Designed miniproteins, single chains. Designs and how they scored, part 27

Each design is a single chain, and the fold is of that chain. pLDDT is the mean over its residues in the fold that is shown.

## One batch from the design tools (miniprotein)

Design m908
Fold by ESMFold2-Fast:
Structure m908 (fold): chain A 104 residues (1-104)
Amino acid sequence: SDEKLKYYLALAELHEFNAQTLQEAIKALETEGKDATKKILQQRIEELRSLPEKISGLSGRAIKELENLLKNIDSDSVKDDLLAKLEEEKKLTEEYRQKAKDLS
């Protein structure tokens, strides 16, 4: 029970910070350009890699998906890709928060 609650809270927090990072990345793309967006995404990837081992396993997929966004930064679809990922991260945040609430 407690371990499952902690797991869902950790996932909700991970996705919430990913959503915040993507919002900042989109704003940077519109105001400063692709290099600023690249730095924001790189900083988040490094942060996820620096998480404790108990949580780092939860970030593996998120790291790979952010690395894919970074790899495609020069694509004409980069803004649409960032917006789509932001919507996904917001939905996952709410989903895991609801799962945590249902266990409380």
Scores: mean pLDDT 84

Design m909
Fold by ESMFold2-Fast:
Structure m909 (fold): chain A 90 residues (1-90)
Amino acid sequence: TTEEEIKKLTKSIIEDLEKYLEEYSSTLTEEQRNHLEEFIKKLKEAYKNESSAEEVLKLLEELKKKVSDNEELSALIDLYIDSLKKVVES
């Protein structure tokens, strides 16, 4: 189901962001690290609560805005947003 696909993709996004934070922490500012940690926590709560794709998209869009000074991270988040939109449309 679309809901199952959204849930699986949300889990994958969380795991990717956690890995990014662990591997690339030295390339991030303290503010960028704090925003990533905050939004990973929010995404985990959304995943646990089986939140809608709309809620997950809002969290990703808000995170992108807060880390907009990091072009690489912003581009990565855009890929996640696009992936979620494709699942909703499929």
Scores: mean pLDDT 85

Design m910
Fold by ESMFold2-Fast:
Structure m910 (fold): chain A 87 residues (1-87)
Amino acid sequence: SAKEEIDRLAEESARSGKEAEELFKQGKSVEASGYAIRAIGDAVQAALIGKKNGLLDYAIEAILEAAKKYGSKLGEKIAEGLKKNPP
């Protein structure tokens, strides 16, 4: 279902965002940037699937919930950005 795909992408986004933050703290900026790009891409994909299926608010909340669950500050900022400027 669209919700299952959104939930999966939201979780992948949050995991990637958390990994990016940990790598940036270690000075591994190139590897960290790769994970940050993936986090943004997965979140945008989830929001686009949400928009197409009338589930945009659900998708943004799923991205935010996953970010909080994984402790990803980057993920929380991505969710805030998508809420202010939806695709």
Scores: mean pLDDT 90

Design m911
Fold by ESMFold2-Fast:
Structure m911 (fold): chain A 66 residues (1-66)
Amino acid sequence: SMEEKEILERAEELKQRIENSDLPQGIKDNLIATIERVEKELKEGKISLEQAKWILDVIQQTLDRS
């Protein structure tokens, strides 16, 4: 769906932001692993679009505070 594509594109953009950030490596690894799990579970139909969006919103807010 279009919504799934938008979420997956947002996930990739967040991964790039995390990789380019000055966050400690352990935090980067955890955030990237969380995003990759969300992408996998969304593609496998194990989580809803709403759940995926919520997790990405939390990660984005964490980056915006850093």
Scores: mean pLDDT 86

Design m912
Fold by ESMFold2-Fast:
Structure m912 (fold): chain A 55 residues (1-55)
Amino acid sequence: PTREVGLASHRGDGRRLLELLDSLSPDEREQAAQQAIYAASVGNGRGGERLIRGA
């Protein structure tokens, strides 16, 4: 589920991101939020895929 949140975030799809977050457990939501922030900070998410995979 965090993978879908990461993809939505790097696409800049805020509506989809919120829908996915609502469907996640609290733990998954926190993990997804951290990964989404990283994806956003690297622009188009160039480094986001690596972060989602490795950390």
Scores: mean pLDDT 61

Design m913
Fold by ESMFold2-Fast:
Structure m913 (fold): chain A 72 residues (1-72)
Amino acid sequence: MVEEGEVLLTLGLIYLTMAKLDEKRGNKEAAIESYKKAIELFERAKQVGSPEVRKDAEELIKEAKENIKKLE
């Protein structure tokens, strides 16, 4: 099996990390964009991933959504 869920989870984590860095720098617009991209990737990871990937993705989606709310 292609590790599609793991790949999507990893890409989402990269965007989540970029978003946190932009948030720390005060670049709220870029941070929100990266958080939204991370959520999209995590939602896709949930669709195709293992049970472990799904649980991790759900937690990370909640984190990203909470951070967007703080920036808006």
Scores: mean pLDDT 84

Design m914
Fold by ESMFold2-Fast:
Structure m914 (fold): chain A 75 residues (1-75)
Amino acid sequence: GKLKAGQTTSLHYHNYDTLLYVTKGELSVTVGGKSYDLTPGQALYIPKGTPHQAGAPSGDAEYLVINAKDFLKTL
């Protein structure tokens, strides 16, 4: 995923586990009402069924979204 400075994703949830991995910039992620600030090389685990939202508070940000369902396609 890619976010421009000041952009946020919609609040969302999935019926599968998700891992967010930041590649560029700063990503602010809210998961189940708790906020995390992530920088390049950091990852955040998001349990299935948990509402989450990501934003780019300080500049443009890039990140990978690794979903359990997508990972299973490579096994």
Scores: mean pLDDT 76

Design m915
Fold by ESMFold2-Fast:
Structure m915 (fold): chain A 76 residues (1-76)
Amino acid sequence: EEVTATALIEAESEEKLEEAIKKLKDNPLVKEVKVKKLSKTKAEVTITANSVNDLLKALDEVNKIEGVKITSLKIE
């Protein structure tokens, strides 16, 4: 069964935010990403994956990017 999460991503620069979003979209564990840009350095992303484990792995890859942090996470 598919799982969906909403996360708030905060980055130190616009380039870092774009890198984080691209990393999510390019991740084979991620089925769908919806992006709501809140500012140049902040975005709300809604991610769909096959499992909570796949979703958490995808978010962990984003959190490994220097100058990027996940400040809010809601799993449905």
Scores: mean pLDDT 83

Design m916
Fold by ESMFold2-Fast:
Structure m916 (fold): chain A 57 residues (1-57)
Amino acid sequence: LKRIPASKITVLSRSGGAGLGELEGHGPALLLRTASGEALVKSAGTGETFLAEGVEL
């Protein structure tokens, strides 16, 4: 998985380790906290997935 900085992600809503946001250049994204404390970021349009650190969910 490609890693991206948290600055590329705008968190719009959070709920218990999951969220909705926007990914710079990709539009709407689904967010999920992993067991390692990172965020799994999935583009809603393309299905492309990324990992980010420093995202609060």
Scores: mean pLDDT 81

Design m917
Fold by ESMFold2-Fast:
Structure m917 (fold): chain A 63 residues (1-63)
Amino acid sequence: SGEAVGKGAGEAAGQLFGLDEETVRRAAEAASKADPNDPEAVGRAVAEGGGLPESHGIQIAAG
């Protein structure tokens, strides 16, 4: 589901970029609203929710 994909992407970003728990939760919530079949959209949503640059969203989508 989109929620599961968003949670996984948010947690991965937290590990990769050292985000705090609240930031990971916000990133996961943003990502859960993106199309789970579009990894770029999920990555961008994680970056936006986590307060990261868009370029980091592309890296998250690729991982």
Scores: mean pLDDT 71

Design m918
Fold by ESMFold2-Fast:
Structure m918 (fold): chain A 75 residues (1-75)
Amino acid sequence: MTVGEAIDRITARTGLSREALVRAAQVDPAAPLEEANDAAVEYFGKLLHSVLGIPVTGKTREEYRAAVIEAIEAL
């Protein structure tokens, strides 16, 4: 999945603008989601929790990243 496809899944459920999320996350929408930087992953995790009510947690950075990606793929 690309970062842009992940944003499209979030925007389809939130009414937020794709362009606004790309700007706020400071990401390349063509990049693979797995290659998104840690700040972007944290931003997506916060959106999942605050806007969609989906809590995402992980003890390590890698566990948190995997949980965020899994939550987006389940949308």
Scores: mean pLDDT 79

Design m919
Fold by ESMFold2-Fast:
Structure m919 (fold): chain A 119 residues (1-119)
Amino acid sequence: MNSHDLAALASGAGAEAAWKKLEEWKKNNEEIDLDFSGTELTEEDARAIGREHGMTLTGGVRFGNVYFKGPASKLSEEQLEAIRRVMEGYEFLARLGDARPGEALSGDVRAENTVFEYE
């Protein structure tokens, strides 16, 4: 599924790189299958990891279910925003996993009040 490629790219190269890949698929009107599901990190889990790394985290990252199957050019603005937030969440989770004790997390994703809920 194309969702696996986007998640891997967001985790490895960042959300912006994954977004550029999605824009390429839209330009080429590629047939895509996106399935982003589940809860990745709760506020409690984020706080626990933050404590281990000497950081204060005030929010968590929660992914709702985001599903799309069809030509990429037919993605709505609302679906694109939802996918963008999911990619930012994957980048944040990857950075959090790689962080050393006392290391500050930086970038476009914020732990403070960051919730990605899509019902």
Scores: mean pLDDT 64

Design m920
Fold by ESMFold2-Fast:
Structure m920 (fold): chain A 72 residues (1-72)
Amino acid sequence: SSAERERLLEIGRRGDVEALVEEATRALSQAGITDDTAIRAFARHFAREAGEEDEERRELVARQVLARLRAQ
């Protein structure tokens, strides 16, 4: 929804890595994606779509999302 997109853009604009990790992890868990390469690619793309412009923070989101999903 437009409201959800605006919320995600606000998170990305703030550089809130923890919030991006939580949202991306939830989306991936619901989608049933289990491949490491796909998880990392999805998480990076998710952070970018959420307005995170810092490549280092997008990579941090990808690493933390993968770690959370592997712990499950």
Scores: mean pLDDT 81

Design m921
Fold by ESMFold2-Fast:
Structure m921 (fold): chain A 89 residues (1-89)
Amino acid sequence: SLVSQLQEMIDILKKFPEESPAKMVALMNSAIDVMDQILTQAKIMHATSAYPYIDKAIDIMRENIDSLPDSYAAQKAALLARLDALRAA
């Protein structure tokens, strides 16, 4: 189910801060791609039970991106822009 996929994603996202900044950027780009697909599916399926989990996952993604050092400022800005676009949809 979408809820099960989101719970699994939340658990994975909580582990991302343990990775190097370069690995974090790659993982966050992949996570945003997966989240975009999940959000699209949730809208098509009218899966209202998934929305609180989507919000939780996006919040954790925001925290992970915010943890990136200033040396990754350009990548951080790009990731935050992608994440904001998910919330606007």
Scores: mean pLDDT 81

Design m922
Fold by ESMFold2-Fast:
Structure m922 (fold): chain A 64 residues (1-64)
Amino acid sequence: MSLAEKQARVDQALDGFRIAAKSMSPEELQRMLDHMVRYFRERYPDLAEQAEAGLQAVLDEALA
């Protein structure tokens, strides 16, 4: 994948998670984050740290 394609994949995941954050409980959001981070680590390990950091930032914002 190109760098732009990698960034688009992470951005799409973060946007979906932000939408989910509006309708899910904190406990449901934590479960979803854990599953998404696991998915990136297993499928796209080169994106995993970026995805985890971005998803955690969205969760922290939703819980603030």
Scores: mean pLDDT 80

Design m923
Fold by ESMFold2-Fast:
Structure m923 (fold): chain A 89 residues (1-89)
Amino acid sequence: SQLERQILALDLLNRKILQMIDDNKSVEEMKKELEEMVEEIEKVADEEFAERVRELKEEVIEMLENNESNEKLKFKISELTQELKDELL
């Protein structure tokens, strides 16, 4: 179902970014991965879900550019992805 695909996409996005943080990837590498993953999600998502994922991306990029701690980044990406999953149900 589209719902299951959207939930899986959010889980994949969350896990990928958390892994990149743990691997000490650069801000530029994380931004590139976020842009690419969100672009791919937008191709298969409905308009409402695509807009929400884009907003999530922009918030995470802002935190990365502001040099927020790894702990805050991990917490926030997990919180944002969970909020989006809750809205889909």
Scores: mean pLDDT 84

Design m924
Fold by ESMFold2-Fast:
Structure m924 (fold): chain A 95 residues (1-95)
Amino acid sequence: AADEAAKAMEEAGKSNTPEHAKRAQLWAERAYEAGPDEAARSVENAAKFAKQSNTKAAGDAMGYAAHWASRAGPEAGRRALEAVQKYSKPVPVAP
């Protein structure tokens, strides 16, 4: 599940297609069903590829994966947030 999510994310980044983004979202949901560790791993892998890809589809899929990881539990959500922060582009946050 986590490896398939990463592959789908990489494909979404390369082609910027909604279909590849939807496939990444589906695998993120399957990772959630497999448990908190797989859910967290799917976001960690997706965030790494999303940072290398400057596409909306990759960003959207990563956000969806992070949502499902947070639903899997506090530990999975924390790991997902850490991965997103580590591999995400700098976003100006107004106080």
Scores: mean pLDDT 66

Design m925
Fold by ESMFold2-Fast:
Structure m925 (fold): chain A 94 residues (1-94)
Amino acid sequence: AVVKTAEEFREEVLKEVEENYEEIRAVLKELGVAGEDASAEEIADILLAGWKLVADQKLSGEEAFEKIKNELSEEEIKKLAEEALKKLAELSKK
């Protein structure tokens, strides 16, 4: 079996965001974590950062997105997204 890389997970998340772009963007806009002009890549990074916060800090989804909205810079969100992809790749090896 082929182990998925961080890049392959990034492409899968981006594809899912692109296929459901309007719906995902509307939800994230309502949560205050994305604007009307947010790209699919920015949305993917926000979703990955949220997942990483839930996985590592045992936060609820609501708490994770509040932290993204109020406490994290764009650079910190991108860093968390990269760390999320690495964690997903490591989990795929087990």
Scores: mean pLDDT 79

Design m926
Fold by ESMFold2-Fast:
Structure m926 (fold): chain A 60 residues (1-60)
Amino acid sequence: MEEIRKEADELIARAEALGRPQFAASLRKAVDYFIEKGDLEGAREVIKAARRYLDERFPE
């Protein structure tokens, strides 16, 4: 769970730095939702999808 929160925070910070506050807020809400449910696999899937999306948009 600690690793999931760390990865989520890093992606949220990236989204905010990219000027995507709506995306950052949605990501935090989705991750918090799955953690509250105890669905760590769901949280990891959300993080994976968000990371892929940001990697495609952010060149490096």
Scores: mean pLDDT 78

Design m927
Fold by ESMFold2-Fast:
Structure m927 (fold): chain A 64 residues (1-64)
Amino acid sequence: EEEKIKKGEELYKKYLAPMFDPSVFKGKDLEKVLREGMNGIIPAFSDKLSDEEIEALIAYLKTL
C-alpha cells in the first residue's frame, strides 16, 4: 500500500500536477475518470499508463 501510494504520487506529479488541482478528483469514480477521461476536463490515461500505474494513482488520490 505504502509503495503503491508513493508510486502514485510520482505519477501524479509527472502527468497530472501541472494541469490539475487534486480537488478536481474529489467525489469522482477515480478508476473511470482516469481510464476513460471526463469530457474536456480530464484526458483518458488508459493508453498512456498501465493498469498498475492507474491503480497507483487511485491509491494516492484516495489519501488526499
Scores: mean pLDDT 72

Design m928
Fold by ESMFold2-Fast:
Structure m928 (fold): chain A 110 residues (1-110)
Amino acid sequence: ERERLEREVRELIAEWAARAGIEVNRLTIEASEEALRNAAGGLRAEQLEGTLSPDESAALVAELEERYPDMGAGDVVVGPAVEGGVTLLAIRLPDGRVAVLYARAPPPAP
């Protein structure tokens, strides 16, 4: 079940990113609650230049909620942009693990 959940989450994120034109720089799945606490407590709802749009993050949340109906509001946290315009996303999985995603929005159309 653990390996299956990891594959399904990685596949879902990869498919979402490909459809949205989003670059995934790093994705880790951690047993640590600290990654979620850091995102939720210090970085929650902060929107900076280079962050994912609300629509881009909402699309990922919708796909996660469709796949995992027990996932509720607050299980996905969008942090501020880090160096290079990468956005941090922290996602609590149904088994209590946290997926930490570093994603970059596509450049604006010319």
Scores: mean pLDDT 61

Design m929
Fold by ESMFold2-Fast:
Structure m929 (fold): chain A 69 residues (1-69)
Amino acid sequence: SMATLEAARRALDSAVAAERAGDEVARQNGLHELGELLKELSEEEKRELLARARDMGSPVLVAFLESQL
């Protein structure tokens, strides 16, 4: 759903912000939430999130999202 995709984008943004801040606990919480939301998304929506992570320049989140495809 659109609501799930928007929640996933927020979780991705939060995980990237936590990574940049060095907040490992917040990063792990964001990745866990993102992983749960990904189960509800289509392959096309997952690819949109992967493109977003690439644009944000986060190798850790790119690798995580690639592992979920």
Scores: mean pLDDT 84

Design m930
Fold by ESMFold2-Fast:
Structure m930 (fold): chain A 68 residues (1-68)
Amino acid sequence: MPFLSTEEVKAVAEELRKRGLNVPSLLGTVAFLGFLGLDAEEAKEVAEEALRTLGSAPGLVQEILKRV
């Protein structure tokens, strides 16, 4: 069940933006992690791993670009 409020989702997203993740789908990604039953701390940890994947993985960007 989603335990994260809209306010908590926004707070986590803003923290991640400060760390260099600034994508339109960021709020949706954090909200989805909360929907999977992760609490705010767990969602932040998983989102931080995703941030590393998105920010340090030109391969993910290349994969998306190859498909468009």
Scores: mean pLDDT 59

Design m931
Fold by ESMFold2-Fast:
Structure m931 (fold): chain A 89 residues (1-89)
Amino acid sequence: GPIPEAPIEIEAEQINENLLRVRFRDPTTGRTYAVFLNANENSEAELRGPNGAIYRIRLEQLNENLWRIIIETIYNGELVGENEIEIEL
């Protein structure tokens, strides 16, 4: 199958005071993925992507109200794609 590309259409939705839902799309397959992250601290999750790829999703605090979500596509142990958005929490 094709080598996975950087994730696109990254969206974050705060479900409650402690829980953030992150959604994104793989542009190669058009499939949508979702994970839950802790909304109150730096947090991380991993998902299996297409063709043996791994998505690594990270929430990082930049300042008092500004956070970033970084999604990395890892294939054969190498970073092959990265995308990010900034959100206010």
Scores: mean pLDDT 83

Design m932
Fold by ESMFold2-Fast:
Structure m932 (fold): chain A 95 residues (1-95)
Amino acid sequence: MSRLQRLVELHDRLVDLVNQFLNAKTLEEQKEVAKKILEVVDEIIRLTEGTPLGEELRRVKEGIEEAVKRDDVKRLREELSRLIGVVQDVVRREL
């Protein structure tokens, strides 16, 4: 599989997971979806390792992990919004 094809697949999966998060009604459902989002983010970080975008994604990942640990749904939503913007920039640059 090409790096570009994998990044597009990961972006699509991330969008689906963020939509699942926004539709989740309980904190426990939101935390479970956030864990799945972190797995996708880890794979994107590995594919963008050594780039400024990879560094930005690591900071967003740390913010998501902290929000999950603190049960801070507001912070989690803010970090997920930032995450989508960063990943969209990665996909656009590869296209």
Scores: mean pLDDT 80

Design m933
Fold by ESMFold2-Fast:
Structure m933 (fold): chain A 98 residues (1-98)
Amino acid sequence: MAGERALEGANALARGVIAEHPDAALGSGRAIRAVGEGVGAQLSLERGDAEGAIRSAEGLIRTAKEVREEVPGPRVDEGARRAIEGGRAAREAAEKLA
């Protein structure tokens, strides 16, 4: 569940960037990174890899904050909020595995 929330948040952020800033190369690159971090958090949690899950979750939170600042918009802001919440949930779940 926590890893799923991280990936869902990352996907929401990516959709926001595509919808509001289709020509933003920097935003698109960071959105791809966020999705990769969301996948990493989910897979690490499924494997019981607490360190990998924490790293991916913290990466997602950081990337979401960067995207919100660089390519702002209501869908990007909502996607970033969901990605940050999902990342925090994944980090908390990972800390309980350690």
Scores: mean pLDDT 84

Design m934
Fold by ESMFold2-Fast:
Structure m934 (fold): chain A 60 residues (1-60)
Amino acid sequence: SAEELINLFSSSDGTVSKDEAITVLLLSGFSEKEAKEIVNKYANSDGTVSKDTLVKILSS
């Protein structure tokens, strides 16, 4: 499931890197362009994406 993929890539603080977030979205059926646009929209200034944000994106 998408949640299992997020759990594999998420750090102990509940975040993933932008590259890991793109990988999760690609494995979930998004195109490379869509994955990059989504990650750039929701990424934190430190280059991370929260696990909760990714779960919400994949649930919508």
Scores: mean pLDDT 77

Design m935
Fold by ESMFold2-Fast:
Formats: structure tokens, C-alpha cells, sequence
Structure m935 (fold): chain A 103 residues (1-103)
């Protein structure tokens, strides 16, 4: 996909996706600032929505003008699903879904 989408655009999208994931996990206490994982616990929808909001604000400040990032929170079968979508300037979409145990 690199040559079709532009290698720099795809690399930038991957960086944004990883930054969004890290910001959410850090806000929930599942990852420290060094990227080290912590034990997963049940989370409330309010905790996940607040984490997603903070991650979106972080990305807006640090990745301004580098495509768009959308973070959505859904509840499915007693789980909280966080969907992170990064759209590059050329329209390529990268999607990551994280399932978290609901409290």
C-alpha cells in the first residue's frame, strides 16, 4: 500500500493511530508514559469517553494539518469498543478497534 498511498502519508497515519491508542491507554491507566502495559480492569463508559476526548484534543494539537482522526466509543454486549479512524490527505483510512471490559 505504501507506493499507492504515499509512504510518508501512511507513516504519518500510523504515527497518529499509535499516538491516539497510547493517549487512550494512558488516560485509562493501562499504559505508562514509557509505553509499558498495566493490568486491564473493567472501565466505565464515562472513563472511556473522557479518555477518547483527551486523545482527540492531543491529536488536534500535535497532528494539525496531517489528515483527520476520529475516535468513537460504542457499547457492545457488555463491552466498550473504542474505534480509532485516521484518514490521510489522500483518503486512505486506517482503523483500529479496542475492546475493553465494561464495569
Amino acid sequence: MFEAAGADDVAQAVDQLNAALQAILEALGFMDAAGRTRPIRPVTREEVEEAAKRAAEYLKENFSGKGTTRIEVEERDGKLVVRITVTTADGTELVLEIELPAA
Scores: mean pLDDT 73

Design m936
Fold by ESMFold2-Fast:
Structure m936 (fold): chain A 100 residues (1-100)
Amino acid sequence: MKRAVLLLVAQIIAGLNPSLSDEEREELAEAALNEDIEALKEYIEKYTDPETAKLLKEALESFDLRNLAKVIKLNSKKVPLSVEEIEKKLLELAREAEAQ
């Protein structure tokens, strides 16, 4: 579960920043795969707003998918899903990542 949460954090940062190069996206993915929490915190500070950064940092410390669901809902008001429904989908993705 911890590695899956780190990968989801990296994917959220990349998804919120469509201007990131392929190289920058690869660096984010590698930081998550290497469980480099310090590097992920630096990317959060560089590429997200303060509200999003707070929630992502809390997810890196607690591994709480609810905080990731709140980030998605905060940054995409057009998402028709509730925070609880987003959290459920993130949990399914995390389980699939752990099954590899």
Scores: mean pLDDT 77

Design m937
Fold by ESMFold2-Fast:
Structure m937 (fold): chain A 58 residues (1-58)
Amino acid sequence: MTLLEEVRLFVEDPRSPEAAAAGGRIGTRLRDAVANKDFKELEEIKKAMEEAGLEFTL
């Protein structure tokens, strides 16, 4: 499953167990990217969130 697919799953049914798991994975990737100053990963997460219709903000 791609990052965009996981973000869309979270947006379409945020209360499902699958959406909760996807949200957890996205959250872990975001935290790790911030901690490691991985701007490429942050850009990929931002792009996936924006493509899914979410505003990227910290």
Scores: mean pLDDT 72

Design m938
Fold by ESMFold2-Fast:
Structure m938 (fold): chain A 87 residues (1-87)
Amino acid sequence: SLDDIVAAAIARLNAVIKDRAERNELVTAIQLAAEAFRQGDYEAALKLLQETIARSKDERARQILIDFAKEVGKELGLDIKIEAPAP
């Protein structure tokens, strides 16, 4: 379910991202994107995730957000193309 995908992404962020402020920002981005996906606002959800990925300096955080987007795409039957920024 989408709720299970959200919970898994948040659990990964809590395990990996030790900075509390960054972790809270990433958790909030996942929750807001999930709500946008639930409302069918795929453009807003993908824009938020892509902007959050581009802003993040932590490769692990970027990968967690990319994995989250791909799992949501699979769950909702969407062809989601979201990638980490080039090094």
Scores: mean pLDDT 83

Design m939
Fold by ESMFold2-Fast:
Structure m939 (fold): chain A 87 residues (1-87)
Amino acid sequence: SPRMDAVIERFKKYFDKLVEEGKIDEIKTYLENLKEAQARAEQGLADAKANNYPQEQIDLIQTRHDLYKRLVEVAEEALKKAEEKAK
């Protein structure tokens, strides 16, 4: 969605600033936290499907999982850029 894409773009700008400042350890810490959030969202989605939740509820949980997946990808790209810049 346009609103969600705006959230992702703000997150990208924040990580780009951390890359410019060479804050590799801060990027790593955020990435670890985002991976944990993604894992929790993935487990929540699996549990909802296993317990036969209504499809509409599963779709909402899927949307949250997709958001965390995109945020992890943003943080991973930022880490790659920061490590390359540090060489």
Scores: mean pLDDT 86

Design m940
Fold by ESMFold2-Fast:
Structure m940 (fold): chain A 58 residues (1-58)
Amino acid sequence: MNEALSAAVDAVLSNKDKPGDERLEAGKQAALSHGLSDEEADLVAGEALGKAVGLLTR
């Protein structure tokens, strides 16, 4: 999960100018590319979005 989460965070950050749903989808696609299930990818994308928001607001 660590590599998938890092990839998802990077995907969300690279799409920071897009709407939140597009950013979440980018994170999910990154997680799926690491072999996670759809359910796990949704969880990782949510965590990545939260981490990305924290990084942008610090």
Scores: mean pLDDT 77

Design m941
Fold by ESMFold2-Fast:
Structure m941 (fold): chain A 89 residues (1-89)
Amino acid sequence: LTDEQKERFLAALEEELAGSNLTPEQKALVLETVRRVLDKYGPVIKDPDELFKVILEEVEKALRAAGYSDLQIQEAVGLVGVAYRRAFG
């Protein structure tokens, strides 16, 4: 994953989150988690689809650990998916 691809995905994610009804804390947690996963796994996972799967799994884990409901988690995961498709598909 290139730095340009990372920045494109993060910018798309920030736009999707800004247009959503998620709380500021939930938005911050989603963005922080995605950034952390890209920093940790981006250098080692070369397949974008495999990296995307890890991103979704880690976002779900982070939101669940923070006490968000399954509905709130699915809404956040959906937005991450839209942002990823905008950046890479």
Scores: mean pLDDT 85

Design m942
Fold by ESMFold2-Fast:
Structure m942 (fold): chain A 75 residues (1-75)
Amino acid sequence: MLKEEALKKAKEAREKAKEFEDQGYSLASGNFYSAATAYEHGAKSDEELAKRHMAWGEQNYKNGLDARKAAEEAK
């Protein structure tokens, strides 16, 4: 990945992390902050780690959303 592309992805991951943090999805937010840091380091191994953190973050967001929906339906 080009350095410019990695820095762009890092910025996008940090913005998404802030969005999830503001919504209360702390675990998803943490994963996206970790992804941003890995992209900023710029090594190929860090790119792979960043992709894993983004995937974990998206899954944790989905799990959090599903849990909130289940809690609402249980009323």
Scores: mean pLDDT 77

Design m943
Fold by ESMFold2-Fast:
Structure m943 (fold): chain A 59 residues (1-59)
Amino acid sequence: MEAVLAVFKEENGIPVPVELRRGPLEEARQWAEEAAKKGYWTVLVERQDGEWRVLEVKK
């Protein structure tokens, strides 16, 4: 399963993108957990039936 992790840093209440990673879902979940532990906002999306769907948002 293919996933994309978008990582954001909060600046004055605005999410500023700092990283975008594409890879296997299990690896992307680990990246999301690591980034969230460091205080970043994360949006994890997976490709399902030809569409990108949001699986997880961490703030």
Scores: mean pLDDT 80

